# Ledger of designs, part 100: designed miniproteins, single chains, continued (2)

Each design is a single chain, and the fold is of that chain. pLDDT is the mean over its residues in the fold that is shown.

## One batch from the design tools (miniprotein)

Design m7472
Fold by ESMFold2-Fast:
Structure m7472 (fold): chain A 103 residues (1-103)
Amino acid sequence: YVETEKEIVEALLGPGASDITTNITDALAALLYVQQGKESPDPVVQKLQELYKENLSKFVDSEVPHIKIPTEEYAKELAPVLGISPEELIKRFRELAEEQGKL
């Protein structure tokens, strides 16, 4: 469970995120703050925002403009850790983005 949380945090924010936090809520907060162009008052979330901005090249825009998915290169790094293929990882992120876009 803790390992899964580390994997999710790195999938959301890029490599090195799990060194800052294993808290998925903090990772989601960092994404939301960057998306809104805001800065969090929480120093942990601020560090995650900086890391996400540095790792932004590892993500591309999805069909939903405010949701990003991993690049093929980053998916190849993450997929072995998650035990899935890079193609399946990207597909799952795109499916999630499409579902959010329908809401």
Scores: mean pLDDT 69

Design m7473
Fold by ESMFold2-Fast:
Structure m7473 (fold): chain A 68 residues (1-68)
Amino acid sequence: AALELLSKAATESDPDTALQLGKKAGVSLKSKYGEEKAKSLAKKALSSASNPDAASAAAGGVLEGLSS
């Protein structure tokens, strides 16, 4: 599920991996919910992340996925 990919991205120790997982999650969320709702869901999920570096990389990936 796309939200599972986003949760995994937010906990990754490697920023490149976090960004790639975030991008994949963004593409999947956009396909299922549309761009605006996907952005809202991703923001809500990442707001609960405790690792700011992973959350930042994942957020960047989501934005790339949404623009794809």
Scores: mean pLDDT 78

Design m7474
Fold by ESMFold2-Fast:
Structure m7474 (fold): chain A 56 residues (1-56)
Amino acid sequence: SIDDQIQQDGRDVRTRYIGYRDSARTGADVTGDQSQRDTADQYDSMVDQIDDWIQS
């Protein structure tokens, strides 16, 4: 169904965003760069939104 396809697409995006989040966190930890910390926080927020959406 369309819902199944959308949920699968959401999981794929979620996995990619987790990678971006973790990469940005590592960058922030190494460099102390606030912009990388902000980027990690943004991706973390998007992952949470996807989790809520998939569970709905």
Scores: mean pLDDT 81

Design m7475
Fold by ESMFold2-Fast:
Structure m7475 (fold): chain A 93 residues (1-93)
Amino acid sequence: SIASVDVTITIEGGKTVVTLTLRAGAEPLTISAVYFRASDESQWTQIADPTTLGPGETFTAVYEAPYKPGQTYTVSVLDALGNALATGSVTVK
């Protein structure tokens, strides 16, 4: 189970840095992959390898892209069976 999912943006040196922070709930959580996609792209980019979190543990994944105001980024977190555990989005202002 997932206790929290947070997706944040920081602008650094002409880059958009998108950070996913995920916290496991009371049970262990197995993540098979984390994917990012920019709103102007049809393809998903895998940014994290499979991992297992213990109860209450946090996981962080970072995606960097060129700075582009108004662009939306979508994150998808997959379980051990390839099903979506969580999906979030964030837009550059």
Scores: mean pLDDT 80

Design m7476
Fold by ESMFold2-Fast:
Structure m7476 (fold): chain A 78 residues (1-78)
Amino acid sequence: HMTEEEKKIAEAIRKALVELGYDPELADRIAQVAASAILEKKATTKEEIKKVMRDLGIPDEVANAIADAAVKALEELK
């Protein structure tokens, strides 16, 4: 159940990071950490997700892309 949600969020984030020019393997690792943190913190809004990303040391430009991708994925899971 939760594992499938995490995978969908991670895949959306991974695609966004690859579009920003990140290496696919690095993008996958960042996406997995980000998706796990988002679900653990129960972040559902763009602002909450951006805060979680900043707490992980992710730059604002990347945090914005992650938040947009994650919000869309979370909406599709409802």
Scores: mean pLDDT 81

Design m7477
Fold by ESMFold2-Fast:
Structure m7477 (fold): chain A 93 residues (1-93)
Amino acid sequence: SHTQQGLQLFDQGDYQRAADILSQSPDDPQSLRLLGSAYFRLGDYQTAIRVFDQIPDDRQSLIGRGLAYGRLGDTDSATQSFRQAGLDPPDFI
């Protein structure tokens, strides 16, 4: 499956190819989590957030969303995402 191929590529550090293959399975929550993580690893934080937003209320995706907003300097959105995940937000300085 595209999810299994994407996971293998992700584990090998080939984040671009992982993103390319995982985009072929947009209805699979595991594929979306991996896709968002792949874009995060590529430094494409805006696309990572967009992908994580496709699976609302998924704890791992909310954590990934919070980390991506933190990288962009959007501390308010990062804090909200961590709180939705049931976590205390990290201190941003």
Scores: mean pLDDT 84

Design m7478
Fold by ESMFold2-Fast:
Structure m7478 (fold): chain A 59 residues (1-59)
Amino acid sequence: MTEKRLKAEEIALENIDKPLEEIAEKVAKETGLPFSTALRIAREVRRLQEELRRRNEEE
């Protein structure tokens, strides 16, 4: 895994309560990744966060 991808995931997690577009913009700006890549990472992080929250609600 590249250093930039780990940083992108960290930024996305820290800003998970913000709109996806805003998270992607922040990730792209701070890591230098293309916006499309940043959007993909933001969506994946949000999907994982939602899955984890759903499982916690079921327990």
Scores: mean pLDDT 77

Design m7479
Fold by ESMFold2-Fast:
Structure m7479 (fold): chain A 80 residues (1-80)
Amino acid sequence: SSELEEWKSKIDPELLEKAREYLSKLSDLEIQVELGVIELKYAVTKSLSDEEKALLVAIIETGLLSESEKEGVLKILKEV
């Protein structure tokens, strides 16, 4: 989406590439676990590191998420 492309431009390219490489080694289940951990951290702390933001963008790029899950992740990125 155009919103995803906007977020990709805001993320450090090296962190985004590192996140993509990391996710390429994981199963779909492991990617869902990583997402759950980041979502839990955000729910508790209301903060995310630049590495975690890059990882969220990379997770959306995998196409693994449903449209509603993708919207939820984009909302988190807007709120941090």
Scores: mean pLDDT 85

Design m7480
Fold by ESMFold2-Fast:
Structure m7480 (fold): chain A 89 residues (1-89)
Amino acid sequence: SIEEEIRLALARIAASVMGIAARTEEDAEEFRELGRRMAEVLAKAVGDPGVVPAFLEATELLLEDPGEEARRRAIALVEEAVEAALRRR
Protein backbone atom coordinates (compact mmCIF):
# COMPACT_ATOMS: atom_id res chain seq x y z
CA SER A 1 0.00 0.00 0.00
CA ILE A 2 0.99 3.68 -0.34
CA GLU A 3 1.06 3.95 3.47
CA GLU A 4 3.58 1.08 3.73
CA GLU A 5 5.69 2.60 0.92
CA ILE A 6 5.73 5.98 2.73
CA ARG A 7 6.81 4.38 6.04
CA LEU A 8 9.60 2.42 4.32
CA ALA A 9 10.68 5.63 2.55
CA LEU A 10 10.77 7.42 5.93
CA ALA A 11 12.96 4.61 7.31
CA ARG A 12 15.42 4.95 4.40
CA ILE A 13 15.49 8.75 4.70
CA ALA A 14 16.04 8.65 8.49
CA ALA A 15 18.87 6.09 8.23
CA SER A 16 20.45 7.97 5.29
CA VAL A 17 20.40 11.26 7.23
CA MET A 18 22.15 9.52 10.14
CA GLY A 19 24.75 8.15 7.69
CA ILE A 20 25.46 11.65 6.37
CA ALA A 21 25.63 13.07 9.92
CA ALA A 22 28.08 10.31 10.96
CA ARG A 23 30.64 11.60 8.42
CA THR A 24 30.82 14.92 10.35
CA GLU A 25 30.54 13.37 13.84
CA GLU A 26 32.44 15.55 16.33
CA ASP A 27 30.80 14.29 19.54
CA ALA A 28 29.61 10.69 19.97
CA GLU A 29 27.00 11.65 22.60
CA GLU A 30 25.55 14.42 20.38
CA PHE A 31 25.29 11.85 17.56
CA ARG A 32 23.59 9.34 19.91
CA GLU A 33 21.16 12.07 21.01
CA LEU A 34 20.32 12.73 17.33
CA GLY A 35 19.81 8.96 16.92
CA ARG A 36 17.44 8.83 19.91
CA ARG A 37 15.39 11.78 18.58
CA MET A 38 15.22 10.32 15.05
CA ALA A 39 14.18 6.93 16.50
CA GLU A 40 11.31 8.59 18.42
CA VAL A 41 10.12 10.45 15.30
CA LEU A 42 10.25 7.25 13.19
CA ALA A 43 8.45 5.22 15.90
CA LYS A 44 5.66 7.83 16.01
CA ALA A 45 5.40 7.92 12.20
CA VAL A 46 5.25 4.08 11.97
CA GLY A 47 3.06 3.75 15.10
CA ASP A 48 5.32 1.14 16.72
CA PRO A 49 8.03 1.77 19.36
CA GLY A 50 9.58 -1.59 18.35
CA VAL A 51 11.58 0.25 15.66
CA VAL A 52 13.53 2.19 18.33
CA PRO A 53 16.03 -0.59 19.29
CA ALA A 54 16.90 -1.23 15.62
CA PHE A 55 17.45 2.49 14.98
CA LEU A 56 19.72 2.80 18.04
CA GLU A 57 21.70 -0.26 16.82
CA ALA A 58 22.04 1.41 13.39
CA THR A 59 23.27 4.59 15.15
CA GLU A 60 26.01 2.62 16.98
CA LEU A 61 27.10 0.91 13.72
CA LEU A 62 27.52 4.33 12.08
CA LEU A 63 29.51 5.61 15.08
CA GLU A 64 31.98 2.70 14.68
CA ASP A 65 32.31 3.18 10.89
CA PRO A 66 30.60 5.94 8.87
CA GLY A 67 31.59 4.12 5.65
CA GLU A 68 29.31 2.88 2.86
CA GLU A 69 29.06 -0.71 4.19
CA ALA A 70 27.91 0.50 7.63
CA ARG A 71 25.42 2.88 5.98
CA ARG A 72 23.94 0.03 3.90
CA ARG A 73 23.69 -2.18 7.00
CA ALA A 74 22.10 0.65 9.01
CA ILE A 75 19.47 1.26 6.30
CA ALA A 76 18.75 -2.50 6.05
CA LEU A 77 18.32 -2.84 9.85
CA VAL A 78 15.89 0.08 10.04
CA GLU A 79 13.92 -1.09 6.96
CA GLU A 80 13.64 -4.62 8.42
CA ALA A 81 12.38 -3.22 11.73
CA VAL A 82 9.78 -1.04 9.95
CA GLU A 83 8.64 -4.00 7.79
CA ALA A 84 8.27 -6.10 10.98
CA ALA A 85 6.26 -3.28 12.62
CA LEU A 86 3.96 -3.09 9.57
CA ARG A 87 3.37 -6.87 9.81
CA ARG A 88 2.33 -6.47 13.50
CA ARG A 89 -0.82 -4.54 12.43
Scores: mean pLDDT 80

Design m7481
Fold by ESMFold2-Fast:
Structure m7481 (fold): chain A 72 residues (1-72)
Amino acid sequence: MELVEKAREVIEKARTALENDDIPAAQKAIDEGEKLVRELIKQGKTEEANKLFDELMELRSRLLQKQIEKLK
């Protein structure tokens, strides 16, 4: 499987976990997605990596908001 395709699959998994309020699953999927983006950068696929990184930043922001709500 192409790294770009795998990263998109992991991003969708993270979105589904956030929709289901499954914070541990969302965190795991986002962490996996970030690792895949780093591998894309190492391979010189910087344009693809930047697009996927933007999506991961949005998901990370949503995860952080849910984690903060859980602490309050």
Scores: mean pLDDT 81

Design m7482
Fold by ESMFold2-Fast:
Structure m7482 (fold): chain A 69 residues (1-69)
Amino acid sequence: SREALRALLARFTPQDAVTAAVLEFVASAPSREAALTILEWALREGRDVLSPASLATLEAVREALRALP
């Protein structure tokens, strides 16, 4: 559910506005699969603009989403 995604994402602290916007977009996803697609896109395209800490945060969110039932 959207609430479960938001609760999961609230455990991660974004270090910049771009990462915060990505997490909000992920939280609005209609399914876990859509959320994972957004994260894969953000990790791929964000490599040149996101800090290593922000990339690590998105990677951790991706792993946490994969663990959701």
Scores: mean pLDDT 78

Design m7483
Fold by ESMFold2-Fast:
Structure m7483 (fold): chain A 80 residues (1-80)
Amino acid sequence: SLAEAQREAFAAAGETERLLRELHALDPSALARLEAALRRLSALMEEVAAAPSEEGYRALAAELRALTERVRALLAELRA
């Protein structure tokens, strides 16, 4: 359902925000390595906001999960 897809996207966004804040606290310059992904995410967020749909929110959740994995990998690299 649309409501389920929205909840999944919001949950994914919360996780991504938490990890991005952790990354910024550790090394603000590392955010530059995510610039392209953040730009793609912003464009998708604008698209979904303009035309909300179940497919749109699921795509947004998938992009957020992909970004979360990239942030986790970067945090692991910086902590090594």
Scores: mean pLDDT 87

Design m7484
Fold by ESMFold2-Fast:
Structure m7484 (fold): chain A 80 residues (1-80)
Amino acid sequence: SRERQLKLRTQYAIKLADAIARQMENEEAVRNWIEAMLKTLSQIEDEKNVKKIMEEVIKHLEKINKKVAKIAKEVLEKYK
């Protein structure tokens, strides 16, 4: 079902963002990886679902690294 696929894609996006936040040493590399993740999501999901997935990613990131969460918010704000 679409709902199950969205939940799985959200969980995988959170896992990827968690790894980026914990393993990347510089802000530019973090930004580039988050932009790549958003671009990939936009190719397989509609705009509404991309925003939902990114909101859950940001919520998770705020718990582990507020600086990376801010970068993710800035990337999402540029997504039209």
Scores: mean pLDDT 82

Design m7485
Fold by ESMFold2-Fast:
Structure m7485 (fold): chain A 86 residues (1-86)
Amino acid sequence: SEAEAWLAEMEAAVASGDAAAIAAMEAREAEMFAATEPIAAEARERGLSMEELLERLVADPATSFYGEVLRVAAERGRAVLAALKA
């Protein structure tokens, strides 16, 4: 997926130690994060769970890409925890 490809590019930039690539990726993520604020504010007002917030981000065209990135990252985090328990 495009979200998985973007995460792979971030991992590659970090692994290479390319400061310029890392800075560009961080700037892009900051812009995407800022775009989530209207949905995040609604989630705080309504007391939505983290999972409900994630579904709202994925459903909104303005935030859907970053929502998918966060979903993939969360799934990978859960997989790592499951592996550590084995």
Scores: mean pLDDT 79

Design m7486
Fold by ESMFold2-Fast:
Structure m7486 (fold): chain A 82 residues (1-82)
Amino acid sequence: SILQELAELPPVPEGIDRERLVEILSRIPGVGRERAERLAEAMEQGLSPVMLAIEGRVDALAEIPGISRELAERIAETLLKP
């Protein structure tokens, strides 16, 4: 699962694993590469999409430029799938 792939990444240092992070995130249905880059930028700034998904904070995910509420809900569902 995408959640497992993200959990297996080392703690994301600033910019170091961006390419791998973008590749994983771009596999979320509806995200694509451009939105994956924006998610990776937010993660470098301290955002945890996994923690936000667990906490049900879809609103916070939707604050990311280019991420609609519908897409944020899909991201959260995809991350929380077993």
Scores: mean pLDDT 73

Design m7487
Fold by ESMFold2-Fast:
Structure m7487 (fold): chain A 73 residues (1-73)
Amino acid sequence: SEVQRLTTTAMVAARSKGFGASDERALELGIETGLSLGLSEELARKGAELGLTMSGSVSKIPEMEAKSKELLE
């Protein structure tokens, strides 16, 4: 689903930042992941930006899913 693709994009951005990537690099990695999953550039960017605003790991997945649904409004 689009929610799952956005959530995965957000997770990649959040995890990259958690491993010490810059915001710019984390955003880039998130966008690349979203595009590889078939998201538009706009949705991939929004998903990656969501990931940057959350200090998320596996424990934040339900919150990321909820916010991803809001992005699809």
Scores: mean pLDDT 76

Design m7488
Fold by ESMFold2-Fast:
Structure m7488 (fold): chain A 75 residues (1-75)
Amino acid sequence: EELKKLEEEAAKTTDFDKALDLSAKIMRYLGVDPDIVEEAREVARLWRDGKLTGESVNRILERRKQREAERAAAA
């Protein structure tokens, strides 16, 4: 029921930043990794600003690989 309320608020909002915050809350509620949620927010902001390019996506993927390597090294 709480998830449905968040989805309804996200569908009704015309504010991009509020929509991102609500989407992030929904994803975290569904158990999505917080790092993946932050990557999704960055992609959405780049898309809004017209800066979503193959290079910007590759930078996000490289940071993901670095985080995975750091987590493996810290085991």
Scores: mean pLDDT 73

Design m7489
Fold by ESMFold2-Fast:
Structure m7489 (fold): chain A 100 residues (1-100)
Amino acid sequence: TKEEILKDIDRVIELLEKALASTGTPEEQRRLLLDAAIDANAVAMRLKVEYPELKELSDKLLQASDEVIAAVRAGDLPAAREHARQMIEELKKLKEALEK
C-alpha cells in the first residue's frame, strides 16, 4: 500500500494547490480546503499505524490538517490558507521519507 499512500499524498497536494490558486467563490475555496484537509487527516492516521517510524511527520500533518479544518469551520479563510500551505510542506516531507 506504499504506492497507494504516495498517490493519495499527490492527490491531496494537488487539491491544496488547486484550493490556494482558486479563482472561485470563498465558499468553493473553503470546500476545497476542507476536503483536502479531511483526506490529509486520513493519510496521516494511516501512516501512524503502517509507518510508526514517520510518527513525528505524521503528527505534524495531523496538526496542520486539524488547524485547516478548525479555520474553515470558524469561517477564517486567510488562516485556513496559511495552515494549508504548512500542510503542503508536511506532505512533501512525508512523500520524500516514503520514497526512500
Scores: mean pLDDT 84

Design m7490
Fold by ESMFold2-Fast:
Structure m7490 (fold): chain A 79 residues (1-79)
Amino acid sequence: SAQDIRDQFLAELDEIVAQARAGKISLDEARAQARQLIDDTVAQLRAAGVPERDIGLEYTKLSMRALGELVEVELRKRR
């Protein structure tokens, strides 16, 4: 379902964020992985029948969530 796809996105984003916080990957690598995850998630939502009119909003929500998490990691590393 579309909700299962969103839940999987959040779980995979959490793993990327955890690796970045632990210093296992760089912030640039985390941003690249998050961007790929967003693109893959949007493709899955389209395949699951989410209407194109809703895809733009879904893309924005996924992008804002990923940006917020990675900005927090960057700010905490600078303190």
Scores: mean pLDDT 86

Design m7491
Fold by ESMFold2-Fast:
Structure m7491 (fold): chain A 61 residues (1-61)
Amino acid sequence: DPVREAAERVKELADKYVAEGDYDFAASIYRMAARVFEERGHTDIAAELRAYADELEAKKA
């Protein structure tokens, strides 16, 4: 499933920056990806990715 694989790659990339303590950049990765998925009609995945971004932004505060 190419859509699922793409979402997993986004999570893998963001997790790398989370491990380095860069929560802002990790959140930005999720938000940029969410916009792309939403534009392609994958609104459920977009909502999930935005939720991850919100969690990371809360964690840095």
Scores: mean pLDDT 81

Design m7492
Fold by ESMFold2-Fast:
Structure m7492 (fold): chain A 75 residues (1-75)
Amino acid sequence: MAEAILAEGERLFEKGRDAFNKGNWEEAYEYFTKAAELFRQVPQDPRSALLARLSEAMARGAKIGIETRKKLEEE
């Protein structure tokens, strides 16, 4: 059901935010990516469209964090 998909997407998005705030960017990236996929399954809901775009933006932010950390490592 669409409501169940939205609820799961919101749960994953919140887990992504928690992981991001703790500096666990790999976990944040996975959660935000999964949340975006779920929100895309319900494109007829304007809230899900906005949350999908936000989840994609947060996933990109997490990936930048991962790459920045790798570059700050000596090699």
Scores: mean pLDDT 81

Design m7493
Fold by ESMFold2-Fast:
Structure m7493 (fold): chain A 87 residues (1-87)
Amino acid sequence: MIDYEEVELSLERMRQSVFNIMSRRLPQSVTQQLEQLSDQAYKALKEKDYKTAADYYRQMSQLAQQAGFDDLAKSFQQLSDKLEKKA
């Protein structure tokens, strides 16, 4: 069972971190893709579709790594792994 309050706080914290980095460092195309994937992941999570949410976070991890943000990539990968285990 997933603690929704803990997950929501984790997602909001990650969203704020992504927005802060995106506004200052990322090309618009990468920023838009991360925003779109983040919104899709959050939608899937609200619908309790943990497998789909995990897949979106995995894609975000790969995109962040390709953009040179290894810390974000690791965070997204860990969240993807946690969601996949609870699916």
Scores: mean pLDDT 71

Design m7494
Fold by ESMFold2-Fast:
Structure m7494 (fold): chain A 111 residues (1-111)
Amino acid sequence: SKIEEIIKLAREISQLAAELGALLADDPELTALEARILAVNAEILAELRKENPDYEEIKKLIEELQRLNEELRRTLRARRAEIPAETYARAERLLDEMEELNEKMLELLES
């Protein structure tokens, strides 16, 4: 079902966000942004598991994830000189994957 596919995507985002948080654990601002992403994604998963999911609320939460990803990317770029190049490259790839998954979730909600 559409709901099951969105749940699968949201679970994948949680895994990527947790990996990103572990990777950036030495930076309290980046860690705080990652924790906010995990919290919003947990709210999406909770809403999707209700008997009558509020699709407007889910859409609002996905849009919040997109905003948090953009904020995290901007903060990461501002810290580029302070982060090892390999760590930075891995963080950028994780953010790119999370952004793609967010877009797929939004597309499924609108279909």
Scores: mean pLDDT 87

Design m7495
Fold by ESMFold2-Fast:
Structure m7495 (fold): chain A 87 residues (1-87)
Amino acid sequence: SLAELARRYGVSRATLSEALGLIEEAVDRYLAGDIAAGQALLDRARQLLVDAGLSPEQARALLGELLELIPAERRAEAERAGLLAAL
């Protein structure tokens, strides 16, 4: 859950909600074929987590865990559109 991730990584629930929102928008952009916009949103989510005090490695790991909160079918379709290559 988002609350468990906030506790585990030491990040506020507000910051995680914002990062998840950026990831959800990135998935929408990948599904629409706008790879550049999707990558920019993932970069913003990653930077938000780094600015919150995470290392680059921790931010990448947390982005992956946040991505798993996206419905599996939508995630798989975005991954086929190249989303994982941007992580």
Scores: mean pLDDT 84

Design m7496
Fold by ESMFold2-Fast:
Structure m7496 (fold): chain A 111 residues (1-111)
Amino acid sequence: MEKLNDEELKILEEIEKYLLETDPTTESLPDVFSKVAEIITSSTGEEKYKELLQKLLMELFMTSDGSMSPRELLDKLIKEYDLNLSEKAKKLLYATVDMIFLGKKASYYKE
């Protein structure tokens, strides 16, 4: 993945902090992904995609069986949901997916 600039990294660190402070249970998972989608879309001015991005993240989590990499599945879902995301939103989304599924830290994306 490409490294994030200082502005993008601050947004990713906000997502990381939220995930670390949250004890996600099965019952709270939709709320967790709603907040993650809100942080990404509000930072890029793409609030219109918040609900679709939440649904995409839920589907990604529920359908990830290891047969496809998290990134390949994410790319497929972005296309299926017809999300015309900015490059900034895509970078943040890829980094967030890597943090959730691969255990990467926000510091991994520093330039």
Scores: mean pLDDT 76

Design m7497
Fold by ESMFold2-Fast:
Structure m7497 (fold): chain A 66 residues (1-66)
Amino acid sequence: SPLLKLLAGLSEAEREALREKILKQHVEQLKKIYKDLPQSEQEEIIAKYKEMLEARFARLDAEIAG
């Protein structure tokens, strides 16, 4: 995985900064895509996406550590 190789080459602080940057960019894109939905529905979509992305990063961290 290109993302796994990238994360393996970074320090812990750099990995955390990259995760925050990726999450922020995706949240901004979701807000643009779903701008016409009620705020509550936008927040639900963002929360679900954030959960999925955090789970993916946790799996990548486990692969780097193992």
Scores: mean pLDDT 77

Design m7498
Fold by ESMFold2-Fast:
Structure m7498 (fold): chain A 90 residues (1-90)
Amino acid sequence: MSELEELEKILSSLSPLEKKVLLALYENYPTPQTYAQLAEQLGVSQSAVSRAVRNLAKKGLVAVLRLGKRTYAALTRKGLQVAEILLKKE
């Protein structure tokens, strides 16, 4: 299955923090999460969340939304599929 193999390769390219961000967004899907909420949940800085989300966005796994002074991350359909594979291999 070429699509599954592609998603597994993407998953294998993710850092531990990027994987944790995907799972946090998966648990709240389809609701976007703020960088502050992700930072608090994962015990990291908002700067670390920002770097992880930017890398995930480059891979098409998350969409970034800015509303006023708050930045949100939302899981894409592709991100949802990668998160489901990660959850099964936990």
Scores: mean pLDDT 84

Design m7499
Fold by ESMFold2-Fast:
Formats: sequence, C-alpha cells, structure tokens
Structure m7499 (fold): chain A 63 residues (1-63)
Amino acid sequence: MPKSPSELGSLFAAGMIYGIGTGKGIEGAVEVMRERGIEVVKTEDGYYFPVNNTFIDKNGVSH
C-alpha cells in the first residue's frame, strides 16, 4: 500500500540525517529509501515516489 506523505517525509528526513552524517547528502537518503523497498525516480528537479505520488525536490521540500 502507498505510504502517507508524512511517513515518506519522516523516512526522507531520517535518510537525509544519515546522508549528511556520511557525506552523501540526498544521495544517501535515496539509498536508504531504496534499501527499505521504496521506489525512487531521479529527476532533474528532485525525486519522485510512484508508490505515493509524492515529489521531494533536491532541497528536501515535499510537493
């Protein structure tokens, strides 16, 4: 089932903390989400999550 936008935001925030701590930034967050089985589509402007129709830009803002 699709995750709620708030749940995706929490996972992305946790992933960003991990990414910052490891020097990977947003790429680290994407890796964490993919390891959790969440599909992530890279775009020019950010990352799209087909499971929830949620878009998170490269600045971490959810749409």
Scores: mean pLDDT 67

Design m7500
Fold by ESMFold2-Fast:
Structure m7500 (fold): chain A 60 residues (1-60)
Amino acid sequence: MTKEETEKRLEEIKEKFGLSDEAYRNLKLAVEDLGWYSEEDLERIEKMIEKGLAEGAARR
């Protein structure tokens, strides 16, 4: 995946889950630091965010 394609996918994830600008910025930095530029890595990130939100709701 190109950097542009990765950024586009991260923006789609931001919109889908309603992430804050700060959360989105931190996610972009983590992806760049870890070198996660594949579609499979982005799908894993999306699943982790979805699971984290579901767990947060379940704990309350």
Scores: mean pLDDT 72

Design m7501
Fold by ESMFold2-Fast:
Structure m7501 (fold): chain A 99 residues (1-99)
Amino acid sequence: MTEEQIREALRHLERGEEEARRVAEEGRRAGLPDREIMERAARRAAEGLREAALAAGFSEEEAEALVRAMLDASLEADLPEEVVARVEELERRIEELKR
């Protein structure tokens, strides 16, 4: 992965996190049930994760698998070892970039 790909992935992750936070606050103010608030926030974070994965050079199929694993933790076991290793590399390189 290039530094430019890592920076772009980080922007998408940060945008997804901010959108998730915004919809969670809106849901809390509207008096929505905790389950609905979490579901709405998770969907926004998942959108950011999908775009981040694509920016980092993951395929559309790999990005979709990562999004499904995020929304349903039982699917994490179904992720290919190569995809998991690339996620760990992306996370490590994002942390290096923040230092």
Scores: mean pLDDT 80

Design m7502
Fold by ESMFold2-Fast:
Structure m7502 (fold): chain A 87 residues (1-87)
Amino acid sequence: SDQELLERARRLLEEAVRLAEEAIRLARTGGDREEAQKLLLEAEISLGMALIQIGVLKLIGVEIPQDLYDLLARAEALLAEARELLG
């Protein structure tokens, strides 16, 4: 169902947010930099998978709800912050 496919994209974005927030926490608190970089990579993979899935859903005519775009914007912002801290 369209709802199931949208929920899969949502879970990937939520995972990207969670991983990026943890990477930022480790970077800001002077924690394990290698672990923070690993979490950032995992967050980037989750975001990439979500973007591909959203792109496919749009291509087949599924309407993407605004809350999913809001979550995407949050994930992209957190990934940008994590990259700046760990670059």
Scores: mean pLDDT 90

Design m7503
Fold by ESMFold2-Fast:
Structure m7503 (fold): chain A 68 residues (1-68)
Amino acid sequence: TTPGEVVSALMLLAAAEGVPVTPQNLVSFADKVGIDRLRELVAEELGVPVEEVPKSTISEALSILRRL
Protein backbone atom coordinates (compact mmCIF):
# COMPACT_ATOMS: atom_id res chain seq x y z
CA THR A 1 0.00 0.00 0.00
CA THR A 2 1.23 3.51 -0.94
CA PRO A 3 0.49 6.88 0.74
CA GLY A 4 -1.45 7.86 -2.42
CA GLU A 5 -3.74 4.83 -2.07
CA VAL A 6 -4.31 5.75 1.62
CA VAL A 7 -5.28 9.32 0.60
CA SER A 8 -7.69 7.95 -2.04
CA ALA A 9 -9.28 5.61 0.53
CA LEU A 10 -9.58 8.51 3.03
CA MET A 11 -11.36 10.62 0.38
CA LEU A 12 -13.93 7.86 -0.21
CA LEU A 13 -14.40 7.18 3.53
CA ALA A 14 -14.88 10.89 4.34
CA ALA A 15 -17.35 11.30 1.44
CA ALA A 16 -19.35 8.29 2.72
CA GLU A 17 -19.62 10.04 6.14
CA GLY A 18 -20.85 13.25 4.43
CA VAL A 19 -17.62 15.12 5.19
CA PRO A 20 -16.44 17.64 2.53
CA VAL A 21 -13.25 16.27 0.97
CA THR A 22 -10.52 18.79 1.90
CA PRO A 23 -7.02 18.07 3.27
CA GLN A 24 -7.98 19.63 6.65
CA ASN A 25 -11.20 17.56 6.92
CA LEU A 26 -9.39 14.33 5.93
CA VAL A 27 -6.79 14.90 8.68
CA SER A 28 -9.56 15.71 11.22
CA PHE A 29 -11.51 12.59 10.17
CA ALA A 30 -8.37 10.42 10.57
CA ASP A 31 -7.59 11.94 14.00
CA LYS A 32 -11.16 11.28 15.22
CA VAL A 33 -11.08 7.65 14.00
CA GLY A 34 -7.60 6.90 15.36
CA ILE A 35 -4.74 5.13 13.60
CA ASP A 36 -5.66 1.51 14.49
CA ARG A 37 -9.30 1.86 13.34
CA LEU A 38 -8.19 3.90 10.32
CA ARG A 39 -5.91 1.01 9.22
CA GLU A 40 -8.94 -1.34 9.28
CA LEU A 41 -11.14 1.10 7.31
CA VAL A 42 -8.45 1.78 4.68
CA ALA A 43 -7.79 -1.97 4.32
CA GLU A 44 -11.54 -2.62 3.81
CA GLU A 45 -11.82 0.21 1.25
CA LEU A 46 -8.76 -1.01 -0.72
CA GLY A 47 -9.75 -4.70 -0.41
CA VAL A 48 -6.41 -5.70 1.16
CA PRO A 49 -5.36 -7.34 4.47
CA VAL A 50 -4.74 -4.85 7.31
CA GLU A 51 -1.10 -6.07 7.43
CA GLU A 52 -0.63 -4.39 4.00
CA VAL A 53 -1.60 -1.02 5.55
CA PRO A 54 1.29 -0.28 7.97
CA LYS A 55 1.08 2.63 10.44
CA SER A 56 4.12 4.20 8.71
CA THR A 57 2.24 4.45 5.37
CA ILE A 58 -0.78 6.08 7.08
CA SER A 59 1.57 8.52 8.88
CA GLU A 60 3.20 9.45 5.53
CA ALA A 61 -0.23 10.05 3.93
CA LEU A 62 -1.33 12.25 6.86
CA SER A 63 1.97 14.20 6.73
CA ILE A 64 1.33 14.94 3.03
CA LEU A 65 -2.23 16.15 3.81
CA ARG A 66 -1.03 18.32 6.74
CA ARG A 67 1.46 20.09 4.43
CA LEU A 68 -1.29 21.09 1.94
Scores: mean pLDDT 83

Design m7504
Fold by ESMFold2-Fast:
Structure m7504 (fold): chain A 75 residues (1-75)
Amino acid sequence: SKDEEIKKIMDEALEIYNEIEDIYLSNPNDEKLQKILEEVSKLMEELYEKAKNNEPLSELEKILEEIKKLGEEAK
């Protein structure tokens, strides 16, 4: 169902956010990590709003891909 696919996208995004936050907490003076965490926080907010507004899964997947790219940049 669409709800199950949305949950999967949300869960994946949250896992990446938590990973970035853990990296940041290990190096809180890293300006690059701080910027990445702020950008992912904004994308998470957009993802929640689009999910709430029943936007197409393709729109949610686009945001997830941006979050994934930022997750790789945090490493």
Scores: mean pLDDT 86

Design m7505
Fold by ESMFold2-Fast:
Structure m7505 (fold): chain A 94 residues (1-94)
Amino acid sequence: SEEGIEKLIEYLKASEEMKEIIKEYRELTKKPDDIEAQIKAVEKLKKINEFILEKAKENPDDPEMQNVIEVYPQLLEDYEKALKLLEEEKEKRK
């Protein structure tokens, strides 16, 4: 939900490490035709979502955070699958 997204954004803004990773992610998204940049972008998204899941587990009494705990493990597995597909695509372009 939008309300859940706003809460997650506040957690991200409170972390200096996450602010740097988000900045790196934004720079990588400027190169949509660069397969190496796409791989790095997905790695950054995975790290951001791992951080969000960790924060959700620290606040399990919040219904929005409970939804994150339920959904994000599968999302992280999907990112790992996406990374494998991107690495395969990168090898095919060599």
Scores: mean pLDDT 82

Design m7506
Fold by ESMFold2-Fast:
Structure m7506 (fold): chain A 71 residues (1-71)
Amino acid sequence: GLEELEREIARAVEEGQLSEEDARAILEAVRAGDYEAAQAHLVRAVARGQLSPEDARRIGRALREAHLAGE
């Protein structure tokens, strides 16, 4: 759910893999129910080369699980 997504995003920020701005944008989009915008923010973070493929997969999975949970 959202809690799992928040943990994965917080970890990526703590490890320097994701900016606080990108993290905030993803979480705000999810809270608004805009999963397309959340996915777009994640793709942009990967394109910047800051987010590892492993962290991108974990966050992407948590994002899909949050969507299925209706969050």
Scores: mean pLDDT 78

